# Designed miniproteins, single chains, continued (3), part 91

Each design is a single chain, and the fold is of that chain. pLDDT is the mean over its residues in the fold that is shown.

## One batch from the design tools (miniprotein)

Design m11360
Fold by ESMFold2-Fast:
Parts: structure tokens; C-alpha cells; sequence
Structure m11360 (fold): chain A 59 residues (1-59)
């Protein structure tokens, strides 16, 4: 499912920023329930453009 892929990508992105696994899981779960375009914008704003591009490819 596309939502599961978004969750995996967001978790990796926040782990790369130095968040804990628990925090990354919570943020990824929230992102999987949000509009994909909103998630892409949020990741770009955080400097995580590589991960935003991965989500753009699967939506």
C-alpha cells in the first residue's frame, strides 16, 4: 500500500536527522495518514528533499 511506503520513507528521514526510533515511528505514522503533498512539502522544508522525491515517485 502507498501509505506503508510513505511510512517507511518518513521513518528513515527522521532517523537520519537524529530522532529516536520511537519519535521517528510516531512521525511516520502521522505522515502516513496525511495528504502526500503535505508530507512532501514538510520534508522539503526540513531539508529532506531526497526523501520527498521518493514519496513523489510513489504517489
Amino acid sequence: MKKEKIKEIVKKAYLDLGFSEEEANILAERASKADPDTVIEALKSAGLEKYAEEIEKIK
Scores: mean pLDDT 80

Design m11362
Fold by ESMFold2-Fast:
Structure m11362 (fold): chain A 75 residues (1-75)
Amino acid sequence: MVLSAEELAEIRERRRARLREEVARFVAEASEAERAELLSARAALEEALATEPNPDTREAVELALAAREALEAAA
């Protein structure tokens, strides 16, 4: 049996909140090596966003791109 729309919305919100928390924590706590890796990963992240059929994974890639832009703006 599929989950109800309310249950699916709750799961999506929890997952989204977790991803946002991970992105914010990464931006706040990233080492120089982690920042350099993320800044160099732009092409790989853009390719993943273009080719990924799973919307949840695509959202995670979009958050990673947002974290990269935030780090680039802070540099």
Scores: mean pLDDT 71

Design m11363
Fold by ESMFold2-Fast:
Structure m11363 (fold): chain A 80 residues (1-80)
Amino acid sequence: SLEELRAELERITAEAEALVRKVQSDPNATPEQLALAEKVRELVMEAVRLFATRAHQDPEGLRRKLEELRKAVEELKAAV
């Protein structure tokens, strides 16, 4: 349901923001970690925008974007 997609978006966004903040505030962060954090940040912005503008018209596209975001978050978790 769209409510389930909203809840998942909110959960993933919270995880993503915490990880990005951790990497960006770490003076020892590697260029690779910073690049992954930026990728995650960009995907969060895209997912939020898709939810706001197309959630009712293209829920499958939103699901695919959330999966892409989840994968990027897991890659960042593995890198830190």
Scores: mean pLDDT 85

Design m11364
Fold by ESMFold2-Fast:
Parts: C-alpha cells; structure tokens; sequence
Structure m11364 (fold): chain A 60 residues (1-60)
C-alpha cells in the first residue's frame, strides 16, 4: 500500500542519516539506499534519493 511504501521510504532515510553520522562513505550510503528502495514506487524511490542527497550535502 502507499502508506507502507511511505513508511519504508522514511525508514531508509532514517537509516541513511544514521550511517552518515557513523562515518560510512556517502557513495556506499547512496548505493545501499537505492538497493533498499528499488521495490518501492517510483515516487518513493525519488523521495529517498532526494532526501539522501540533502543529507549528504548537510554532512559536507
């Protein structure tokens, strides 16, 4: 359902934020976030991608 996809997208975003704080390289976080989100809708995949890029910019 759309609600489940949205919750999963948020979980992936939260995961990415934690990994960046732990010092995991941005390239690895991008790759794993994309893999984790590939089963979600295209709209949710875009949300995850854009949110992860914003987190990476804030970490620089």
Amino acid sequence: SMDEDRKRAQEIIDWAEEKLKEGVPPEEVRKEAEEKSKELSEEMQRLVRESVEDLIKQAE
Scores: mean pLDDT 84

Design m11365
Fold by ESMFold2-Fast:
Structure m11365 (fold): chain A 71 residues (1-71)
Amino acid sequence: SVEALWAEYRALAEELIALLERTDPAAAEALRTQLAGVELAREALADDPARAAAFLRRELATLRAALERAR
């Protein structure tokens, strides 16, 4: 579901932000801005759950790769 994809994206983004705050505060702030942008894009797609899900899956794939590199 879109709700599950958004919940996972938010949780992973918060984990990566916490990791980056200690080593790269600028990257942490950039990711906070990205998280806000993804939330706004999700809201704009509220009436199209298929497009919202596809968008969130693409964003999640990028975020997962970044988190694995930061761990």
Scores: mean pLDDT 84

Design m11366
Fold by ESMFold2-Fast:
Structure m11366 (fold): chain A 65 residues (1-65)
Amino acid sequence: SEIRAKLEEIDAVDRDLLERIEADALARGMTDAELVARMLEELPNAQKFAEIVAAIEAKKAEALK
């Protein structure tokens, strides 16, 4: 995923937290929107993910056109 690709460019602390959140969300079958909401709440550098989220949303919107 695009989010996972960006993990390699983030501080180890943010990467560890995001990986934990993503794994937990996937285990419960959470939607992308729910996963994003959790990431924005728990990550110290949440603003860095806003652009990634926007890019994913735009990509999905274009695919549906």
Scores: mean pLDDT 63

Design m11367
Fold by ESMFold2-Fast:
Structure m11367 (fold): chain A 97 residues (1-97)
Amino acid sequence: SERDRLYDEARALLTEAYQLAVEIAKKEGNPELIERVQRLALEAMRLLDEIYEKNPDKLEEAVSILRETVERIKKAKTAEQVYDALEEGVRKLRELL
């Protein structure tokens, strides 16, 4: 279904964002930031699951938010910038509920 397609796209983008974020944090040698990034990614996944169940008409907007998050992470030069990008993505996803 279209709902399932958008959910799968959003999950793929979140996975990409998480993998890029962990890679940058590892290169900076900051394991504490890796744990913070992991916590934000888990919260984003929970929010995405809740959007899928309670407000599926917002899934297209969730895809857009996560696509912007991936692009911000790709432009990030520090683990702190990655964390900020993920935190803003999570905040925007929460606004869809």
Scores: mean pLDDT 86

Design m11368
Fold by ESMFold2-Fast:
Structure m11368 (fold): chain A 65 residues (1-65)
Amino acid sequence: EEEKKKEIQERLKRIADFLESLAKDYRTLAEQAEKEGNKRGAEIYKRFADAAEKSAELTRKLIEE
C-alpha cells in the first residue's frame, strides 16, 4: 500500500526530528548541570542525549527503506 508507506515515512520523519530536538535539549541541560557542579545530572542528561541521537539515526535509516 503506497499511501500507507508514505504515511509511515512521514511519521518516522517527525519522530526523527523530535528525537534530534530532544537530544539538543538534553545536551543543553547537561552543559548547564556541569556549570552548576552537578556531575551526576550532567552524566544522566548526556546519556539521554546520546540515546536520543542513536534513536534518531535508527529512525532515519527506516525512512530510507
Scores: mean pLDDT 84

Design m11369
Fold by ESMFold2-Fast:
Structure m11369 (fold): chain A 87 residues (1-87)
Amino acid sequence: MTLYVINLSTYTPSKKDTSVLDRLNELSKQGAVILKSEVSEETAKKLAENLNAPFKVFKDNESSKELDEFLLENKDKKYAFIGVQNE
């Protein structure tokens, strides 16, 4: 699966907790494709729809477990999209 990560236009990282962003950085070291583009949530969703890919928005303070569960549920998909935003 190719993972696309999109920074939503209002996202500003501000805290050092175990976050979705930290998990995405670990996945990038394992060969996941990360496209860091500032777009609106609506634009990101439309891009995912055009590729028939699942899309989920994660807040900076969410548990990495929820990200891992999303990726596991979609492991058989060719593409998946993650939008990142502040809480």
Scores: mean pLDDT 64

Design m11370
Fold by ESMFold2-Fast:
Structure m11370 (fold): chain A 96 residues (1-96)
Amino acid sequence: LSEELEKEINRAIVLMALSTLAVAARNRGEDEVAEILRQASEEVLKAMEKGDYDKAIEILRKAREEVRQKASPEFAADAERVLDTVENLLKEEKEK
């Protein structure tokens, strides 16, 4: 794959992961957590479009902390695993 196509695929994966978590939170009635994840997905995408992966990682880490504090323990545990994967993808993109 070209580097450009790989970056687009990773961007799509990050957006899909965060959007899926937001929908999952809303389906559980955790509306505040869903909104945190929705806003984080929008802000992370904007940072990625600018090539500012440090800012994208900072936004994601803030969202992870808010989810940990505000979500149910069960959702927080599952979300943490997905958010860790997203953070690692952002770190990988920063190194390119």
Scores: mean pLDDT 84

Design m11371
Fold by ESMFold2-Fast:
Structure m11371 (fold): chain A 61 residues (1-61)
Amino acid sequence: STDEANREMANNIRDAGTKFRDSYTKKANEAFKKDPDTGKKILKEGDDVTATLDSAADKVL
């Protein structure tokens, strides 16, 4: 059904978002130790992308 397909798509988007968040958080932490401003920038840009993915998942439902 359309509802099942939409739910599966939303779950796939959220799963991808979680994996992406883990990835850029690790990169930000490594960057933060050498240059705090670069670490903060990576976190902000990653969070902005993740917020877009969360919004996309919500709209599919």
Scores: mean pLDDT 83

Design m11372
Fold by ESMFold2-Fast:
Formats: structure tokens, sequence, C-alpha cells
Structure m11372 (fold): chain A 55 residues (1-55)
């Protein structure tokens, strides 16, 4: 269902956010930049599915 897909994306977003925090703590700017790109992509997919669910 759309609800299940939204929940799965939310979990992936949470995982990436935690990895970003870890990379920041380690001063790994290159990894932070790569993770921010992934975070942005997941966020767009999440918003698209949420809007479809709320239509």
Amino acid sequence: SLEDRVAELRKKIDEVEKEIQKAIENGDTETVNKLLEEYSKLGREYLQLVRELEA
C-alpha cells in the first residue's frame, strides 16, 4: 500500500539522517555531501507519495 511505502521511506530517511550526524561528528565532509544528496532524493520521493496518499 501507499502507507507501507511511506513508512519504508521514512525509515530510510531516518537511517540516512543518523549517518549524516555520524559523518559530521567525524568531520567527514565528503560523506556528509553524498548523504545529503541521498537524503534530498528520499525526501522528494516521500513528499510525492504522501501527496498521492492525501489526494
Scores: mean pLDDT 84

Design m11373
Fold by ESMFold2-Fast:
Structure m11373 (fold): chain A 58 residues (1-58)
Amino acid sequence: MTAEELREAARYARDLIENKGLTREQALKEVQKRFGLTPDEAERALLLAEMELVREKL
């Protein structure tokens, strides 16, 4: 998984949570399907998305 793929997956996960109202678990599954990621890779993308959400809401 490249850094660019991780960033795009994290951006997609943020959109699903913020704009589509999906739960973390639902976003994890959608990211796996969309980007062909393993569960571990999708988890890393979700963690990055969550860190970005926390930083923006400080």
Scores: mean pLDDT 78

Design m11374
Fold by ESMFold2-Fast:
Structure m11374 (fold): chain A 61 residues (1-61)
Amino acid sequence: EEVERLLAEAERDYQKAKEIDKEIESKNLTPEERRKLAIKSVAYYLRAVGNRVEAWLLERR
């Protein structure tokens, strides 16, 4: 239940981060626009990792 929800949220955030990374690579962006997207991508990766770690800890209990 909780573990499945956390893993689903982590996967969604991970896919969002990957989509943003592809946008950074494929579009002709200004340095400021690239920086803002890079920060957003990193935030999604960190949240995905956090949710996966929480799911792992819950499964061990």
Scores: mean pLDDT 82

Design m11375
Fold by ESMFold2-Fast:
Structure m11375 (fold): chain A 82 residues (1-82)
Amino acid sequence: GEAEEAFERAREAGDAAEAAARAGDAEAAGEASRRALEAGREAIRLSEDATRGAAAAIIAIGGGAAAMAAGPETGEAAKEAG
C-alpha cells in the first residue's frame, strides 16, 4: 500500500544519506536526509498502525543522522565538546 511505499522510499533515502555522509559529501547527505524525513512523515500519515509509521520515521532519521552531524545544531555540540 501507499504507507509501505513511503516506508521503502524513506529507507532508500536514509541509506543514501548515510552513504553520502560516509563519503564526506555533506550536501548530498543533507538532501537525501530531507527526502528520507519527507517519506517517513508520509508513511506516518498513511499508516493505519502509528507504530509502523513511527518506525519508518525513526529509520529515516537514523539514516540521516550522519548528515545532521554536519548540521548547525550538531556542529554547535561538537564545538562545545572541543
Scores: mean pLDDT 66

Design m11376
Fold by ESMFold2-Fast:
Order: structure tokens, then sequence, then C-alpha cells
Structure m11376 (fold): chain A 66 residues (1-66)
């Protein structure tokens, strides 16, 4: 279900973002996570939000692999 996947991705993304070594990049990633969570609370979860979180998680994981 869309909301369950959103919540799982949000948690995984937070854990990955917290592991980022650069404090500026980490702060920016955490702020973006907070904004998408706020948007979901205001407007409900959409498929676009889930895809946005998937892309963000892939990007953060790539940065961690560098």
Amino acid sequence: DLESEFNRLLEELREAAEALPDPVVRRAALHEIEQVEKEAKENGVTEEMVERLKRALESVRRLLAE
C-alpha cells in the first residue's frame, strides 16, 4: 500500500542521510526529507512522492558508496 511504502522509504532515507559524512549535505538531505513528510501530511501520499523518495534514497546511497 502506498502509505506503507512511503513510510518505509522515509525511514530508510533518514537513516541513510544521517550517515552522510558532510554536515552541509546531511543537513540539506534531512531538510528535504522533513519537507516531503510535511507535504504528505498536508496533501496525502502520492505515487510521485514515493518515486521522489526512491530517487533521493538512490542518490544518498550513491554518495555513501563514494
Scores: mean pLDDT 82

Design m11377
Fold by ESMFold2-Fast:
Structure m11377 (fold): chain A 65 residues (1-65)
Amino acid sequence: MSPEQEAIDRVYQEAARALERGASPQEVLDLVRKLLDELNIPEELKERIVRHVRRALEQLEQRRR
């Protein structure tokens, strides 16, 4: 598996756990950015991963309304 995919999978797992704990979408996005910084992910890849997470959060919000 590519380093990009591994980072995305890890970030998605942590985002899902935060949502299960009742974290807000903003708290989840802040956590995602922190994890990507700790993993020393390049800036271009960080923005791509953050966009994927934001879209997933938007879809989840639409389904829960």
Scores: mean pLDDT 75

Design m11378
Fold by ESMFold2-Fast:
Structure m11378 (fold): chain A 50 residues (1-50)
Amino acid sequence: MSKEALETVAKLYGIDTTGLSQEEIVEQLTKVMGPGILDVIRTTERLVIG
């Protein structure tokens, strides 16, 4: 997953990504939204990065 896709999804859900690594953003998203959020991140990555 790209950092851009992770930051986009995180901001949509009100998660502050400042100072977080790509892996830390994934961890925060899964803690807040559950494992299903990974499908949303994948969809966002496809739209943002291709």
Scores: mean pLDDT 74

Design m11379
Fold by ESMFold2-Fast:
Structure m11379 (fold): chain A 63 residues (1-63)
Amino acid sequence: MEGKVIKNEGNKTIIDLGSKEVKVGDKFAVEGRDTPVTVVEVKEDESIVGGVMPIGTKLTLVK
């Protein structure tokens, strides 16, 4: 399942996949990076990961 970075807030990144697809502790594989990022917070329509990455970066949910 593919998500996209929609916003950065401070040292956090917001992705357009929410609670229907994602839970806290899930990992995203990030396009162009070797290391996945871990979900720290989930909202209805959004998930939040630690760190900053460019808006529009594609991420794939690891299951």
Scores: mean pLDDT 80

Design m11380
Fold by ESMFold2-Fast:
Structure m11380 (fold): chain A 77 residues (1-77)
Amino acid sequence: SAEEAIEKAEEYVLEAEKALKAGDYEKAREYGEKALKYALEALKLGGDAAKATGLAIKGIGLRIEAALKAGEGIAGA
């Protein structure tokens, strides 16, 4: 459901933040990508648009930050 997709996106945002804090930039990028995926799924399913959009933005931001901290540069983000 849309609600389940939002819950998964929230979980992956939290996991990405934990990985980023731990210096695991590969995991942070992976979890950020999953957060974005589930946030977009929630939007497609007609879930809470404001919440899902916020989670998508967080997922993108975490993915970019992880890539930059890993030294991949802007093209890798």
Scores: mean pLDDT 81

Design m11381
Fold by ESMFold2-Fast:
Structure m11381 (fold): chain A 56 residues (1-56)
Amino acid sequence: GMDEQAAEMARQGGRAFQEGNLEQAVEYFQKAVELDPDNVELQEALDAVKSRLDAK
């Protein structure tokens, strides 16, 4: 379902984030938010990754 697709994108985003690939992490979390736009947790994850990218 849509939640499963959003969860998969979030998993890929989290992995990229752990690897320090912040740009890739943003892309995956952005896709997750597009699939599940009412999910506040995904929006917060995207914002956190963007904040880290902007601080570099």
Scores: mean pLDDT 80

Design m11382
Fold by ESMFold2-Fast:
Structure m11382 (fold): chain A 76 residues (1-76)
Amino acid sequence: MENYEEKIKEYEERLKKNPEDAGAYRNLGKVYYERYKLTGSEEDLKKAIEAYEKALEIDPDDVEAKKNLEKVKKEA
């Protein structure tokens, strides 16, 4: 069983200490998207998009974040 709330808190804690952590935003996007796929929560889908967009704002060359953002937007 995946503990999505724990993972979200861990990445949010990282971002409190380093707001420029593109990797933390990318991983937050993944966690929100995975939870959306299980629950159908549109709020999680929105948060996944926002997290990936923030990751790309910090690191525009993050190929994984760009690919995941395109995939998530197709489902919005």
Scores: mean pLDDT 82

Design m11383
Fold by ESMFold2-Fast:
Structure m11383 (fold): chain A 63 residues (1-63)
Amino acid sequence: DLAEQAKEAIKNGDYEKAKELLKSSLNPEAAAEYVANELKKEGDYDLAKKAEELGKEAAEEKE
């Protein structure tokens, strides 16, 4: 699951890997929103915000 791998990459501080995983999704922003919500459930609000930022970057770079 790309979203699960992206979440683990973000938790490990590997933001470039997370962005590439999100970019490989058909909808990077939706995948990032899912990852951000999972991080919020774990109490990682700063990482959730980072996931949302990476999703926007991935969507822009995918085009």
Scores: mean pLDDT 82

Design m11385
Fold by ESMFold2-Fast:
Structure m11385 (fold): chain A 79 residues (1-79)
Amino acid sequence: MEKEIEELKRLIKEAEERLARGEDPSTVHARLIAAQLELSYLEFVKEVLEKKGLPVPERLTDEFDAEVIRYFLEEKEKE
């Protein structure tokens, strides 16, 4: 997850620099928003894992994403 988070932060910075250079904002804005949403999701998953004392994986898989979401929903029902 750390490498993916760092890559997303790099892409966000690159998109901001492209906007500053006066490149076409329509496509750049869409990509920036998508990267920001993905970053927020990965940071949220990482915080949940760290709070529960679980190991943070090198990379998220679709299977792992579904299991983390399920775990979070089950915990909310127990509150």
Scores: mean pLDDT 67

Design m11386
Fold by ESMFold2-Fast:
Structure m11386 (fold): chain A 55 residues (1-55)
Amino acid sequence: SEEEKIKEELKRKIKELIEKNEYGKAVQLFIQNKEKLSHSQRLEVALFLTDLILG
């Protein structure tokens, strides 16, 4: 689906930003794009982001 592609692309971009230590940009990117995702997909990306920052 279109939302699935947006989710996977968002996860890739978030990971790249975290690997560059750009945590603020990663959070901002999630906030800017979360409305394009379903509730469950939004939760998946939020958990992914949290795990990358804390792990």
Scores: mean pLDDT 84

Design m11387
Fold by ESMFold2-Fast:
Structure m11387 (fold): chain A 59 residues (1-59)
Amino acid sequence: GGPPPPTVTIDGKEMPLEAVQRLQERAQQLLERLVRGEITVAQFQEELKAAVEELLKEL
């Protein structure tokens, strides 16, 4: 319990702040598209997963 830490852990891997910020921006854009009905929940999840996998591949 408590506020979220200043870093984000994805699949047990800690991410650098700048990489997290890029993911947050991408996630926010995708979320806005989802809310507007421009994409489906499945598409949102696939795009988010792809972005995460690209970063994890470079780590």
Scores: mean pLDDT 73

Design m11389
Fold by ESMFold2-Fast:
Structure m11389 (fold): chain A 66 residues (1-66)
Amino acid sequence: GIDPEEFAERGAERAKERLGLSEEEAEELKERHLRGVETGEGEVSKVAREIGRKLREIGDEFEKEL
């Protein structure tokens, strides 16, 4: 399996590429995912789901504002 940190980094990098997120925004998403892993709770799944939802929302809003 992939390291959680590497997984979060790849996700943030892909979000930057596809949605034009800033370095700061991408780093924030990565940190939120790693924080979920660090707490040792079921938060990892929640964070991953929220990241996916947020990326989709950003994409949808971008389309509407363009």
Scores: mean pLDDT 63

Design m11390
Fold by ESMFold2-Fast:
Structure m11390 (fold): chain A 59 residues (1-59)
Amino acid sequence: MSAEEREKLKKELLEAGLSAEAMQKLKSLGEEGKEILKEAIEEDIEEGIRLLEEGVKKV
């Protein structure tokens, strides 16, 4: 998998959440899918904290 494909999948997870299609893609990738999911969750948590500190709600 290319770095660009991984970045796109992470953005899809952050914007749309875990859809059935996203889950199927992650399962087909096995260990790579687990790593992508962990990275997306970490980025989502950091963004959430930042938004709270700025006094804006998550969109």
Scores: mean pLDDT 66

Design m11391
Fold by ESMFold2-Fast:
Structure m11391 (fold): chain A 66 residues (1-66)
Amino acid sequence: MKKILLVVGPNEEEAKKLAEKLKKELGADDYIIAVNKSSKEAYELALNLEKEEGYEVIVASAPSAK
């Protein structure tokens, strides 16, 4: 199974940095950045990718500020 990392967040640079780090740590094959998506929209996107492409999708949220 191909592992795809879907990263959501309001900031493109933060989302990209998180995606690169998590891809390396989790051994994902690729990543997709979904800027300005809600958690629900990201989850629906992940489910669609699993159904249509047969990928294993991991969803992560980049924090806006913690």
Scores: mean pLDDT 75

Design m11392
Fold by ESMFold2-Fast:
Structure m11392 (fold): chain A 87 residues (1-87)
Amino acid sequence: SEFEELVARLRELARELPPEVAALLEAVLDRLEAIHAATTDPAEREALIRTVEALIMAVEETVREATPEAYEQLAAGLRAELAYLDA
């Protein structure tokens, strides 16, 4: 599926991140996969695809910049996403 292909690409990109940031990204991806597996609504699946696409763009930008500041910004965003998904 498109969702599975995008998640696989994001996991490949995670290898370029510091271990602590990669762990946060993996936690977000695990939650998104669980939500995707539980949903039967095509519109909700479409929204999950858009969420993963946005994460790919954010991670690619962070890897391109490769600064402590960019890593902290991504980590903060991932923590906020986890808090949102757990609500």
Scores: mean pLDDT 87

Design m11393
Fold by ESMFold2-Fast:
Order: sequence, then structure tokens, then C-alpha cells
Structure m11393 (fold): chain A 73 residues (1-73)
Amino acid sequence: SIEERIARLEKEVAENPDDAELWYRLGQAYLDAGEFEKALEWFKKAYDLDPDNPVINFNYLFTLKLLGLPYEK
């Protein structure tokens, strides 16, 4: 289930807090769950760790657009 995926990823990011890909995967899981504000928070965390990653950047901007929020650097 999506809830099991989120729980597993939350454990993984707690163990590896500097891994941008894990924060990104957690953001995707929340996006799949329809939890857009939480998805944005975790995509922002991934972005802060790896700001030049085009996939993270794209999904961070996409989620901002879904929420009607401006992109600010």
C-alpha cells in the first residue's frame, strides 16, 4: 500500500538524512497519496540537498504549480 511505502521511506530518510534521492522518493510517495503540501516539503528537502538535479527541480516546480504557489529561490 502507499501507507507502507511512506512508512518505509520515512525510516530510510531518518537513517540517511543527507540522501537527496530518498527525500525525493518520499515526496513522490506523498504526491501519489494526494498529500501535496507534504510532497512539496520533502521535494524542497531533496532540492536543498541536490539543487542542480533536473528531476528533483522539475517535480519541486510541478508541485508548487499544483498548489498555486510561486517559485522563489
Scores: mean pLDDT 84

Design m11394
Fold by ESMFold2-Fast:
Structure m11394 (fold): chain A 69 residues (1-69)
Amino acid sequence: MEEIRKIAEPDFKALNEKHSERFKKVDEEAKKIPDPEKVRQLTIDFVAEALRDIGDILDKAIEEVRKKK
């Protein structure tokens, strides 16, 4: 588990910068939307994208650990 974290760390740093930029854009868009249901959907879409990106990074790290066996 510690090895997966070390392999994933640089990808998580890059992802944090990418998602920081995207969160800023989502927050600005949410402030322009008067409909709370649309704001909720925008937030769900953002969280879903973040979870997919995290999954991709973890899958890559797991694959690299498996190749060392």
Scores: mean pLDDT 74

Design m11396
Fold by ESMFold2-Fast:
Structure m11396 (fold): chain A 64 residues (1-64)
Amino acid sequence: MLDEVRDLILEAQKLASEGRYEEALRTLQKAIELVNKMLAEKPSPDAEFLLQAAERLKEEIEKK
């Protein structure tokens, strides 16, 4: 499941590099929802790191 969150973040980065910011933001939202669900069930430093990475990428896209 952490691998699924990582894959979603990587996909969002690819979409953003293509200028598909709306699709990238939707993909990041899925990643954030999934990682928040995981954190509610089992707190994990890896999951917290992925949440921060997804939120930071979202902020960078929203600034453009």
Scores: mean pLDDT 81

Design m11397
Fold by ESMFold2-Fast:
Structure m11397 (fold): chain A 60 residues (1-60)
Amino acid sequence: SLEELDKSIEKFEKDQVTATELMRKQQLAGNRLPGPLVGEYEKKMIEEMKKEGVDVKVGK
């Protein structure tokens, strides 16, 4: 069915919006992102950024 395609597109769009918002919130928080906003997807994105040499810290 086309449902799988629709889900892929929706997730891709959400991923872009979430990444931008997360980066902005990280800048505002300075040293820590708000816990309620740090889910599995956000954690994975932060790990990818760290692998690329970006100094990203979330909590302790």
Scores: mean pLDDT 59

Design m11398
Fold by ESMFold2-Fast:
Structure m11398 (fold): chain A 55 residues (1-55)
Amino acid sequence: MKEDLEHAVKILEEWAKEGAPGALKGLQLVRDASRAAGYDEIAERAEKVIEEAKK
């Protein structure tokens, strides 16, 4: 639910900082699921993490 998606973004952000393979794909899935559910705040959070990881 909303809290689960928010928690998932936090965990995946930490894993992405670690260089864990699949973390970025996980963030993309959470972003898409959050937008589909109408949780735009969570989707924007995930999108920012993805953009930062591209740098």
Scores: mean pLDDT 78

